# Designed miniproteins, single chains: the designs that were tried, part 20

Each design is a single chain, and the fold is of that chain. pLDDT is the mean over its residues in the fold that is shown.

## One batch from the design tools (miniprotein)

Design m677
Fold by ESMFold2-Fast:
Parts: C-alpha cells; structure tokens; sequence
Structure m677 (fold): chain A 97 residues (1-97)
C-alpha cells in the first residue's frame, strides 16, 4: 500500500475513534464507511459524485448509508486519497449539525 493510502487509512481509523457515528473498515486500498446519520450520508454522496467526476478510476459503491471506495495504489491514487479524507471529515462534521 502506498504512503498516501497508509496515511488515509490512519486518518480514517482516527476519525472513526473520534466519531462513533461512522463505522470504518479498511482492507488494503478498499475503504468501507457506514454513516449512522442520513444527513452525513447525503453530504458524502454529493462529494463522492464530485470526486468520481475528477477521478473516474476510483470505484465507489453506495448501499444506503454505506460507501465502499476502492483507490488504485499509484501516484494518482495518493492525490485522490487526500480529497476522500477531506470529503469524509466534512460529511461527518455536517452530519453532526
């Protein structure tokens, strides 16, 4: 796993500890996020649409409030990993409002 993907994994584990409303599971380059808040899930869905438009190589599956994101382990994947981390943090923050 690349350095960027490792950093994303660490950030998501810490986010899951800070916000118990978000369940985080990590398997290599695949990240599964489950939001207890429908508002947070809706914000995340909008951000995922923007990320997918910019990075079509990123695979995203949405099932209710569960998002499964697969990021390629390469240089472009490192760039998108940062945007995904920021999107998740913003979605959680909005969901708590």
Amino acid sequence: MSEGLKELAERLKELGKRYPEVKVEIKGGTFTLTFSSNKAALVMAGKVAEIHKKYPHVKVEIEGNTFTITIPDNEKGNEVAKEIAEAIEEAVEEGLK
Scores: mean pLDDT 75

Design m678
Fold by ESMFold2-Fast:
Parts: sequence; structure tokens; C-alpha cells
Structure m678 (fold): chain A 73 residues (1-73)
Amino acid sequence: SELKELRKKLVEAIENKNEDEALKTLLEITEIYIKNKDYDGLGETLSLVNKYKNAVKNKDEEKKKEYKEKLLS
């Protein structure tokens, strides 16, 4: 799935602190959800991205693992 590959790329960009690549990838994910009119899926994905970014920033390894697994599922 294109969404699965983009979500993996987004996680890698966030882990590598590559803000430009993370933003570009998030925009591509957003365009797919909008095209499919899946606004609930978009909202859930944006919430998970924010939670994952906060877990990375706070060095919360348990929450980082949880939200990473949800993003990659």
C-alpha cells in the first residue's frame, strides 16, 4: 500500500529529525486521505503523528514504540 510506505518514510524522517522530508511525506499522506474523502483516517493519522513526535521529543520509549506501531499498521 502506498500509504504504508509513506507512513514508514514519515516515521524514518521524524526519527532522523529531517523536518523537510517529514513535512513533504505528511503532505503526500494528507493528499491521499483527502482524495479518498477519509477525513476520520486523516484526523487519526495526524493525532498519531503528533503523539509520536511528542514521544520522540520526551524520550518516552514506551509511548514511542506504541505510536510507531500504530503508524506502521
Scores: mean pLDDT 86

Design m679
Fold by ESMFold2-Fast:
Parts: structure tokens; sequence; C-alpha cells
Structure m679 (fold): chain A 60 residues (1-60)
């Protein structure tokens, strides 16, 4: 069902945002790896945004 799929996408997006936050914390504490972890955080944030938009579309 579209409602169930929407809920799954919201949950998945939230998990990706948590991962992005963790990556930003790792980047702050590890200067040598900062650029890579910041890039990974940005990718996770972008993917989460796409999942949230898809969830909203399915809920309509």
Amino acid sequence: SSERKSAVLYTSGSILLSGAYANRMIAERNPKLRDQYLKDAEENEKRAEELFKKAEELAK
C-alpha cells in the first residue's frame, strides 16, 4: 500500500539523516578524512530529502 511505503520511506530518510550526522561528527574529529566524510554526509542528506519527497508524493 502507498501509505505503508510512505512510512517506510520516512523511516529510511530519518536513518540516513542520523548517518549523515555521525559522518559530520567523524569529519570534525578526523581532519585527515574530513573531506570524504563530509561528502558522504552530504550524499546521505540529499538521499534523505529525495526519500521524504517520494514519501509525500505517495501519501497523496
Scores: mean pLDDT 85

Design m680
Fold by ESMFold2-Fast:
Order: structure tokens, then C-alpha cells, then sequence
Structure m680 (fold): chain A 80 residues (1-80)
């Protein structure tokens, strides 16, 4: 979870540097969805939910973070 939170922090910092407001908004939306899933993960861990269910939610959060990372990379290439 701490690794995912660090990746989100880095993504938000990179998004601030983007010139395209549409891509910035899309990245912030993906990050917001990932933050909600991380909040859900923390709640599930406190409730001792099955590890398999926790891993499914964690994987979904990782997929959203990866999608945001790919959007930032592509937009930076277009801005150069």
C-alpha cells in the first residue's frame, strides 16, 4: 500500500508539469479512483477480509496507477 501511495504522489507531481489540461484531468481522475481503491484496501485489511479479495482490489489499483503512468509518458513524448 505504501508503494502505491508513493507512486500516486509521484504521478500527481508529474501531472502538474503537463501542458495539456485534458490529459492532466484524465490522470487526476485515474489517480482519484486508485486512491479510493487504496482506502478500500486499508478498510479491508482492518476487517480481516480474505487475502484473495484484498489482492484483487490491490491489482485493480495497480492497473489504474499504471494506466496513469502510461498517459503521462505518452503526453510528455507529444510535448517534446
Amino acid sequence: IEELEERIRKLLEEAKKLKNPKVKFEVETLVGMAELLIWTLKLMEKKNEPQEEIEKVKKKAEELIKEAEELIKKEKEEEE
Scores: mean pLDDT 78

Design m681
Fold by ESMFold2-Fast:
Structure m681 (fold): chain A 110 residues (1-110)
Amino acid sequence: SVADIIAGLMFGLAGVTVEEARALGLSDKAIEIVEAARNGDYEKARELFIEHAVEEMRKAQAEAGLPPLSDEELRERAQATFDELIEAGKDPSRKEELRAQARAMVAARR
């Protein structure tokens, strides 16, 4: 889901391990983002995040019966979310906030 992809980036920025993220039930796609972000490879994290978020948003729109957004609109939305989270991740004091928010997003699907 889009929530799993977003949670993956948040966990990676918060320094959560791949093992912890996997134990919390994140998808393999989200785990790839955790690893890239945790390693400080923000270029790879951006590419993976945009690709997987666009795919999951398209799937969610189809499941909801909504008219399809263009690839450009979906990519812009994914990029805006990525940039917002990267800015939050630059503040070490927000690390615990990001972890808590990501955990809440994952838990809301139980």
Scores: mean pLDDT 85

Design m682
Fold by ESMFold2-Fast:
Structure m682 (fold): chain A 69 residues (1-69)
Amino acid sequence: SDADDLQDSADTLETIGSQLDLKESAQRYRELAKQRPSVSQTLTQAADYLEKGDTEGAAQILRQGAQQL
C-alpha cells in the first residue's frame, strides 16, 4: 500500500540515509509523485528535504503521510 511504501522509505532514510545519494533519491521521489496522486504532496515535500540534506526531515514527512492514509 502507499502507506507501507512511505513507511519503508522513511525506515530506509533513517537506516542508510548517510550512504544514499540524496539528490538522486529526491529525483526518484519527484518521479514517483507524478505517478502516485494520493501521496504526491508527501513525496514532493520529502524530496525538498532531501535536496537540503535533511534525511530526518524527509523521514518525518514520509511517516506523517503514511499515518494520514
Scores: mean pLDDT 81

Design m683
Fold by ESMFold2-Fast:
Structure m683 (fold): chain A 94 residues (1-94)
Amino acid sequence: SAEEEELIEHIVKASKEIAKEIPAAREEVARRLAALRAAGRELSEEEQRGLEEFEIEEKFIEEVVELEKNKDKEGLRELYKKRLELSKKVAAEK
């Protein structure tokens, strides 16, 4: 539908803006990991979870950007549906 296409366009636009910040965020993560290693400190469970969440979000943003670059509208719809399903699961685990 036209409304679904508009929502996908908003996600693409937001993902492109976030994608510009990914290199800086990746460098910050690398700096923090290097500092932990230099201090002989292991990642806490919270820090490890944060790293995993960052990697998941980075992968999602990269997939959105790649699909838009390839003009793959069907792939973008599938990715949007996956995100919606994940949001529903998070809401159900209260």
Scores: mean pLDDT 76

Design m684
Fold by ESMFold2-Fast:
Structure m684 (fold): chain A 80 residues (1-80)
Amino acid sequence: SNLDQIRQLVEQIKQLVKNNAPISEILDKVRQLVDLVNKTPEEDKTEAEVLAEEALMVVLNWLTDNNDIKSRDELNDIYS
């Protein structure tokens, strides 16, 4: 299901952040996540958005801790 793919991407993003992966790789996964959420059927949309928010908050907090303003701006552009 689409929700299973979203859960998989959320876990992948969390692991990339935990491993201090390159920001470009993390942002590419965030773009995939946002695209998948936008394609999610209305019936699953709320759950998809809640799952995506969990990954986005992990990335946002990590970028904030690293004082990476440029990547935070890029992250905002991806999901705004």
Scores: mean pLDDT 86

Design m685
Fold by ESMFold2-Fast:
Structure m685 (fold): chain A 93 residues (1-93)
Amino acid sequence: SMEEIVREKFREALEKSIEELGLSEEEKKEIEERFEEILELVLEGRLDKALELASTIENLRAQLALYTAALHAHGVKTLLERGEDISKLKLRR
């Protein structure tokens, strides 16, 4: 389903950001406390509120990882709603 794809892409983007930023286990736990609520806001089309909620996290690296995941998932959701193939994001135009 669209929801399952968006959830998967959110998790993939989040995991990649965690790895690239080198987040600690404590920073990952801070993400785990809020990521589901942020993801639900993205699924509802409420990117503004998702980013606002992410901004309440005091750890800037954890906040950046959640921002990246939310923006990526929103982009994926938008393409799917338009009937676009998300693989087009990887193609040169």
Scores: mean pLDDT 82

Design m686
Fold by ESMFold2-Fast:
Structure m686 (fold): chain A 55 residues (1-55)
Amino acid sequence: MEEEIERAKEEAVRTVGAHLDQDRPDLPEEERQALLEKAGQAAADHERRRIEEQK
């Protein structure tokens, strides 16, 4: 359950990170990390809702 959420967070961070590296390699590392944190948080929240609705 928490592992599902953590996995979703890691997947989102990895996917968004790859996209940022391709589309926005220019981003300062601080900004990039902040965006990855936000993406991970959003993915975790989304997965938590899915778990609540399904299992």
Scores: mean pLDDT 78

Design m687
Fold by ESMFold2-Fast:
Structure m687 (fold): chain A 81 residues (1-81)
Amino acid sequence: MEAVKLFEERLEELRERVVEIARTEGLEAAEEEARRLREEELERIKRLAAPGSSAEKELTERLEEVTRRALEEARRIAEER
């Protein structure tokens, strides 16, 4: 599925970008970027999956998990340095 493959690629890019921003610009900048990317992906999920479907739930849960993990890594990196 083309849209799902692109979604997975964007999740990987989101994690990498948030972590890199935490290293270079700090935690607040990383949190802001994570929020922007998450909001954009939530809108894409609404277009990709029918409201209330299992697909919408799975994609939203995956996005939230990746975003949470990225922010946990960002906090660790920024606070250690």
Scores: mean pLDDT 80

Design m688
Fold by ESMFold2-Fast:
Structure m688 (fold): chain A 84 residues (1-84)
Amino acid sequence: MKSHLQGQIDYVRDVKKQIQAGKVDQVIENGRRLLLISRGMGDDESVEVMSEIIEAGEKAAAGDKKSAIEILEGVEKRLEAKLA
């Protein structure tokens, strides 16, 4: 459980860097793929995280990088609280 949670935190941090680097289409595409995998596995927590990553990517694609980063920071803090 904790190693999986750390992996999700690290992925959210990487997604923030990808958005800042302008790799928004990659974030959305990877998020949609991972969402399908999470749904297939019945992992409701990962479904929630991937849905929020897709939402952040879509906001960044619309030019709202600030809201995108705020969503990802909220996800990161929520996951870190579970790790503690």
Scores: mean pLDDT 84

Design m689
Fold by ESMFold2-Fast:
Structure m689 (fold): chain A 74 residues (1-74)
Amino acid sequence: MPKLSQEELDKILASVKRILATESQELAIAFLERLARELKLPEEVRRELVALVRQGRYDEALALFERALRSRLA
């Protein structure tokens, strides 16, 4: 889907935040990789997200993901 509603964006961000808080780093990375592919985010954004999660910079990863999703709001 090239465009998202605000409600869909909020739901996605809530899910990402929960996964980052509750799951292992490997599971969080796998989740973000799949989600980024389903949302057709650019490869560069996907690589930056993975790098930030591996560094434990979860707030920055969430902010990058939110910014990428906002560019696709309906």
Scores: mean pLDDT 76

Design m690
Fold by ESMFold2-Fast:
Structure m690 (fold): chain A 72 residues (1-72)
Amino acid sequence: SNVDKQVEEDIKRLKELLKTLSPEAVLLEAQSVIRFYGNLGLYDYALRIYEEIKKFFSSPELDKLVEEILKK
């Protein structure tokens, strides 16, 4: 689907940003993307992005955001 392609592109973009941005800037970008899919009710996609990014970048703020999205 078009959404699956967009999710893969968003994951790829976040992984590239991990190489060039500060941890604070990466957190803001990851939060923005995860919240975007969460706000659309696409929780499986929000979780996929979180799990992929978590392999390279760990943050209590990301963990809290995902918990907040799933609490719905």
Scores: mean pLDDT 83

Design m691
Fold by ESMFold2-Fast:
Structure m691 (fold): chain A 86 residues (1-86)
Amino acid sequence: MVGELIGEVLRILELLERGEITPEEAEKLLREWRKKKGLDEEEFQAILEEADEEVRRFAEEGLSLAEMRERNPELARMYERMLAVS
């Protein structure tokens, strides 16, 4: 199922995000993964797009909190406290 394939792609992108692999290595791994799964070019692009959206969501959440700390440290602290209580 496509959802399982997205999960495998996300794992590779997580390694890239953590700095454990380079963008070049990530691209190589994704190409090899695609060949092993026998995916069409269109299917591969759709999976990458969905995986990128998920990574973007995580990045935006982290970036938003970091930006809030720079703009208003007090407000960022309040948000962290609310999240800890929830």
Scores: mean pLDDT 60

Design m692
Fold by ESMFold2-Fast:
Structure m692 (fold): chain A 90 residues (1-90)
Amino acid sequence: SMEEVEEAVRRALELMKKQKSGKEAYDAAYRVARELAKSYPTKEEALRALQRAFELATQKMLAAKDPEEKQLWSIVGGGALKVASELFAE
């Protein structure tokens, strides 16, 4: 559901804010996106959830005024795209 997507995106940002490097932030975003995908029973539903997560992260990135916050939302979106790419290849 959209609520699950919003929750996952919020959780990714909070975990990333605790990291000290971009790689660790990306790993946190990837982990949350992977957990979101695993919460759905079908590949098609998982891909739709990941697409919504990417769209939400992009909207938040565009709305953010702080460059650091823009970068964090960009990484959240990147994590969702990475998981979607892996699922699509399966």
Scores: mean pLDDT 83

Design m693
Fold by ESMFold2-Fast:
Structure m693 (fold): chain A 63 residues (1-63)
Amino acid sequence: TQRQQRLLSAARAARETLVEAGLEDVADELAARIAQEVVDENPQASPEEAGELGREKARELAK
């Protein structure tokens, strides 16, 4: 489904960003939470947009 594609895109982008920021130990859990929040807040977003939003949220969290 489109929702599943958005979740996967957001989770992957968020996880990669968290790992780059040195948060590898918690990256999987945080990426899953970020992806759920992105998809719930942006149900109309494309998978590409969801990936961008997940990356941005991960960057903000890693500061």
Scores: mean pLDDT 83

Design m694
Fold by ESMFold2-Fast:
Structure m694 (fold): chain A 99 residues (1-99)
Amino acid sequence: ELGERVLEAAREQGLPDYVIELMEKAIEAAKAGKFDEATWLAFQLASLGHRSEALVVRALAAYYAGKLDTAIKWAERAIEVDPDNRAARALLEFLREQK
């Protein structure tokens, strides 16, 4: 399951609990098709200084919306913002395998 893989990578990186909680809620919202809620949660992450994680959430939302190429572009931007973002790397690897 993609969302679980992304969250596992974020946890392994040692991100703060509040970041993991926001990512988890945003991924659950995106899976449920609640894209406005996922976008709002991504905005909260960016506002707290976690812009790369916000881009990961936006990439996942694009994927669940069926926009694979858009999801890849957002995941690539997440890596550009923070090359050490394990969640972004795990997501991009998965997305490229879907092509």
Scores: mean pLDDT 86

Design m695
Fold by ESMFold2-Fast:
Structure m695 (fold): chain A 66 residues (1-66)
Amino acid sequence: SLEELLAYARELSARTGVPLATLEKAARNFYETKVVPAGDPITQAIALLATGGSLEEAVAYLLRHL
């Protein structure tokens, strides 16, 4: 759901320091399109959580690819 994706955005912002507005925009775009844009590690981290990945793996992915 969109509410779950927005909750993932809040958790990722808290853990990585990426601005919440940036993560919420990525979450809304992923909810609408179901597509991760090429070279977009922020949307990829949200997609990882949406498909059953762990918060720790998504945080590690974001920090490695920022």
Scores: mean pLDDT 84

Design m696
Fold by ESMFold2-Fast:
Structure m696 (fold): chain A 83 residues (1-83)
Amino acid sequence: SLEEARREIELAGNRLDALEAAAEAYAATDPEVAAGLLRSLRELAAYLARLAAELRDVDPELAARAEELLARARELIARLEAL
């Protein structure tokens, strides 16, 4: 349902915010934390890509929101891979 999709996008956003905070605090000084964050971010990115694809023809505005979160996750992945 669209209600469930909105909830999932909200939860994904909250999860991404937590991963961004953890990366800022620990990723540069702890390689194991950096590796764990990369795994979690890649899983989140795959999930958001699927969600965006599923919503594209149903609710383009929700799809765009999922794609915005996907772009943020990919940006964080790129920053962590550059460490």
Scores: mean pLDDT 89

Design m697
Fold by ESMFold2-Fast:
Structure m697 (fold): chain A 84 residues (1-84)
Amino acid sequence: DLEAEIAAIVEQLRKNSGISQKDLDFVAEIYREYAADESPEMERRLAERMVERLVASDDPRARFLGEAARAGLSTDEVIALAKA
């Protein structure tokens, strides 16, 4: 369920100190944009655009997590880095 996955991602980002409301709002906006096309391709593009936003963030922690995801770390590995 895409909605449950997005809600889980937003919740994890909200729990991390240093992740801005601006980035959470962006995740919600991307979700709304792609909700009209729930194909597997759009789900993949959603994840890609979220990583792109994190890398472009003014928050150094968000940038670091985005670069880690881009380098091929799993979601669990990225979460572990966020907690370190």
Scores: mean pLDDT 66

Design m698
Fold by ESMFold2-Fast:
Structure m698 (fold): chain A 61 residues (1-61)
Amino acid sequence: MQPSPEELIAEAKERLKGKSKEERQEVLQELVDRAIALGLPSSVVLEIMLEVSKIEEEMLA
């Protein structure tokens, strides 16, 4: 099943929770590669990257 942009972002948020920094980077790379392969706009890619950044900041607090 081909995910929608909203679905992909929601999956990113869920998958990134409780992960180590290294695991989060791997998930981010996988999701970015998938977004590019699906032809999603750069704004979606940036949103995924921002969610990773927010989770990392939260985990370091």
Scores: mean pLDDT 71

Design m699
Fold by ESMFold2-Fast:
Structure m699 (fold): chain A 73 residues (1-73)
Amino acid sequence: ALEKKDAEELVKQGNEAFAQGKLEEALELYRKAAEIKPSSEIARNLATVYRKLGKDKLAEAFEEAAKRLEEEE
């Protein structure tokens, strides 16, 4: 079974892909991390990737999700 540490590792891999300009790979890695453990950080990272892909409405939706998740911290 996947554990919290697996989600953290996927976020690190997603951050590396994002730094390399591999936006679709970063998106997939962040989505996998969110499936294991949703968090405000992952939602913000997804919003940033969607913004860079020009998907402003999706970016806004994930920015809203991140705010809601922060209220639950």
Scores: mean pLDDT 81

Design m700
Fold by ESMFold2-Fast:
Structure m700 (fold): chain A 92 residues (1-92)
Amino acid sequence: LEKLIEEGKARAIAEAEALLDDPEVIELAKQAIEKLAEAMRAKAAGDAEAALEHFEEYLELAKELAIKLGFDPEKVEKEVKEALEKAREAIA
């Protein structure tokens, strides 16, 4: 599982660097990918609290990234809240 998470992270970072031209946007994408990897590692280790904390951090970075890419801030905010609620339900 750890190998799949690290390989997925490396591939996602390479994809972001290939598809995005703005250094600030690339840096946000890399930070979001790192936090998602941390959430997946915590979940695999059975640490639901740490997994939720890292996933929440990932969602905030993903929100900033989506808004910088031109997505509707209101729609992004709604989707982030829905994703967080589903994550909280999954660990309850």
Scores: mean pLDDT 80

Design m701
Fold by ESMFold2-Fast:
Structure m701 (fold): chain A 83 residues (1-83)
Amino acid sequence: EREEEERKRRLQEEMLVGVAEVAAAVALTILKKLGEKYKEEAIEFLEKVFEKIIEVAREEKLEKAVEEIERIKEETLEEIEEL
């Protein structure tokens, strides 16, 4: 049943992108409280978190999720750099 597989894939994509968005929002909130002193450590930690999410998306062959998560990662790291 192809409709079931398409629904399953869309849900997986939405969940992974959602996890990445939440990770970005939480990280920015925490960093604002920690201050600029911990910026580099926060960036390194977040890079590892996003790399793991992207790895899962690639293993599941969710190309759209990979692209969106990579974009979220780039935007989040840029926002942290600008703090």
Scores: mean pLDDT 80

Design m702
Fold by ESMFold2-Fast:
Structure m702 (fold): chain A 75 residues (1-75)
Amino acid sequence: SLAEAAASLAATLGLDEAALLAEIQRVLDGRRPLHPEAAALGERARATGGSPLTGAFATALIDLGRSDALVLFRD
């Protein structure tokens, strides 16, 4: 589930789970557009059969100051 994925990622990165989930949800609700780098990762995921949530998760991580964690979504 989205909540389980956010919880697992938050635990791995030492982030607040509720804050991460809220930022992901803002993107999915259309309240926050994708960051350009996150959009590129999402397009790569789309082309290769990866997760459709990649762009939203990557955008949330950038907004929380964890752009370093985008390596988790690389090939």
Scores: mean pLDDT 82

Design m703
Fold by ESMFold2-Fast:
Structure m703 (fold): chain A 85 residues (1-85)
Amino acid sequence: SELEEFFTSLMDKVFNEGMAEADELVKQGDNDGAIFVLEVTKGILDIIVGVAKLVVEDPETLKKIEEHYDKLMAEIDKKIAEIKA
């Protein structure tokens, strides 16, 4: 599905960039900055999935996009918890 590829690829790009920036901030000792970047990344992913819910008419395609979103959000939450530990 073109819409599935579009939304999942866009979410992957945002996720990968946010995770990479957070990793660099952790290496610099800026744990607060890393958490901030990860929270912003979550907010951008929320906007992307929200747009998908408005424009994706096929329920099966939307479900796959939402499952991909849930996976990425869980990975970010795990990373935030690791930084806070």
Scores: mean pLDDT 92

Design m704
Fold by ESMFold2-Fast:
Structure m704 (fold): chain A 79 residues (1-79)
Amino acid sequence: MEHIRRVEEAIREALRAAREAGVPEEVLRQLERDGRATVELLREWSKTKPPEEVERLAEEVTERARGLAEKLRAEAEAR
């Protein structure tokens, strides 16, 4: 569960960064939906996949969430 908790925290941080960057509410809602779906998928996989595989997937999701936050900040600034 710890790796999934890290994913949840990374998603929360990405959403906070997006709000601070002035990302539109509609985009924030989409990010919240995507984040929630990803966490649910990882929880389901944690029941059937090896712990090492779930940990690796959680790390990949965490990195993607950080990358998305950075991209959103850049796009907001570029406009």
Scores: mean pLDDT 76

Design m705
Fold by ESMFold2-Fast:
Structure m705 (fold): chain A 110 residues (1-110)
Amino acid sequence: GAAEVLRRTIEELERQLEKVKNAKTVEQIFEALDEAIRAIDEALRELRAMGAPQEVLLLVEQALGVVRLGLGMAKWLASKGVPLEEIKELAIRALESAIELLREALELVE
């Protein structure tokens, strides 16, 4: 059901968050954020197919938007030569915010 989709997506984002924390290059940060985007996008597709409530869909769409914005900003900062540590902090905050939104969505279906 919707709860299983959300739990699986949260677990995937937590895995990508750990990858960002351990990243040695900006490419590894971009890869982790891209994988998070793919996971949320697939979850959104599955939730829409199940007829999940609009409030749940809105929170998942917001989570997707946050990570997409985070990736775009991370790429822009990297192009300007901003240090890896600052880009990591941005990516960590984006993933943590997305995880929080997905947890709020999970509470609505349990």
Scores: mean pLDDT 93

Design m706
Fold by ESMFold2-Fast:
Structure m706 (fold): chain A 95 residues (1-95)
Amino acid sequence: SSDLEELKKEILKLIDQTKQQILNDPNLSDEQKKQVVSFLDSVGEKIKQAKSIEEIENIIGDLGYKSLYFDGNARSLIDQLVVDMLKKIEEIKKK
């Protein structure tokens, strides 16, 4: 559906913005940046393959749980990404 396509586009944009914030963060090591970007890339691939809004919600739930594998500013940025993604889902559901 057009709503699913629109949601995927918005979520992938949020992932890309978060990847840029990670790459530009002076408080993160090169190793931490590589680990977080690789993780976010895997999330982006799952979003691209999702066939429903419910599948996207499940991917976001898993992302939120796996944020616990990261510390400090990397975890804060991933937690903020989860909040921003859930807000986009809520906006689509209110249509």
Scores: mean pLDDT 87

Design m707
Fold by ESMFold2-Fast:
Structure m707 (fold): chain A 71 residues (1-71)
Amino acid sequence: SDEEIAEEGGAVGGAGGAAAGAFYGWDPQRSADHGRLQGERAARRLGGGEEAVERAAKTGQEQAHSGTLAL
C-alpha cells in the first residue's frame, strides 16, 4: 500500500520530469534529476520507508532516461 504508492509516485514523477524538461528547453540531465528528486520527495511526503524512497527514485530516473532516448 504505502510502498506501492511510493513506487507509483516515483514512476509518474519520472515521466513528468522528462516532459517538464521538454517544456523547459529540453535538458536530459535536468529531466533525469527532476524525475529522481520528484520520486524521492513524493515517497517521503507519503511517509515511505528508505526502501520505498530508493525504489521510487530509481523508477523515476529510469522513466526520465527512457523518455529522453525516444529521439
Scores: mean pLDDT 52

Design m708
Fold by ESMFold2-Fast:
Structure m708 (fold): chain A 93 residues (1-93)
Amino acid sequence: MRPLELLRTIRDIYLNSPTDEEALRKVAERFGVSYDEEKKELTEEGKKKLEEIVKALEPEAEELLKKAEEDPELREKLLALQEQARAELEAHR
């Protein structure tokens, strides 16, 4: 999964969830990590699994940042995605 795809997936879950706790549960379900319903947080196993997923994406995220430095079009696209995500979150308050 690409870093931008991961961010879009998380954003979409939060926009379609009435609470942060429900959003976190859906994120855990989507990425196949363990969630503690009583504590409303990820289990220790779930946190470790999510860290492994994030760590696997670090090289691709670093490469994307380097490309954005060299490519003005990619930089503008990333800024547009950030503004769109912010506007959508504002609309669903």
Scores: mean pLDDT 65

Design m709
Fold by ESMFold2-Fast:
Structure m709 (fold): chain A 100 residues (1-100)
Amino acid sequence: SAEQLKANQALAQLKLDSRTAFIATVEANNLSDEEKQALFKEQNAAFVAAAEANPLLSDDQVEVEKAALALEAAHLSPDDILAGHRLEKETYEQILAAMS
């Protein structure tokens, strides 16, 4: 539906913005692993707040995203998270371009 398309576009944009900000901050600074972990938590909190505030996104969609971020925080190193964010940035750029 048109509503589902708009919701998917909004979510992809929020993900792209979040991943882009994380990558840019890490690349601009000589961050320690502890600082990268703190930044990841900060960016995740900002992403969740933006997703919860977006009326196009359902509570269920936001909960799925929160669960995914919690799994990453539990199982991935800061370098794995950075590598994953680079791939996700490319993926969401492609998704948004295809939806334009």
Scores: mean pLDDT 87

Design m710
Fold by ESMFold2-Fast:
Structure m710 (fold): chain A 75 residues (1-75)
Amino acid sequence: SALVRELVLAVLEGDLARATALLRRASPEQLREAAKLLEPYMTGPNAPPAVRAFHEALAAGDRAAALRHLGPTLA
């Protein structure tokens, strides 16, 4: 979906305001799709704990947890 593409780009670009606005509108299904697209960028042995927590929240479709971890992920 357009929202999933825009959310992935906002996260990769480090655009906190845009990523926040898109996360607030995303369904659990759209969060899970974003997690699949972001997996190569957020999962690995050297991924920071905040980045892993954000990816886990997206994969779970947990909007509240994703919003909580977004700022630390983009720092």
Scores: mean pLDDT 86

Design m711
Fold by ESMFold2-Fast:
Structure m711 (fold): chain A 105 residues (1-105)
Amino acid sequence: HMMQQNQQAVDDAREEARRISSETAGRAAEALRTKGPEAAREVAREGEREIRELAAKYAAQYPEVADEIRAVGDSEIASLHAAVNILIVGEEVEERLKKEKEELE
């Protein structure tokens, strides 16, 4: 009973953290296109806070697996920041190539 509930809590926390990370990455991509890289990084920080709050809530309800739940949150936060940084670098490279082409004409 308790072991099954603990495993379900870890699985639910992982699924919800992945959903928040995915939704936040999409919002960060839109912010990057409309407002630039600083806005994209701010959206990523908002997503980080949401994932940390989610992990803290699950950890408080399931103390036996709290460390595992927090590790899941940390992993998803790291993945989110990596994805947003990849988007920012891609945009910077594209803008540089566009400017270089304009200077050659």
Scores: mean pLDDT 85

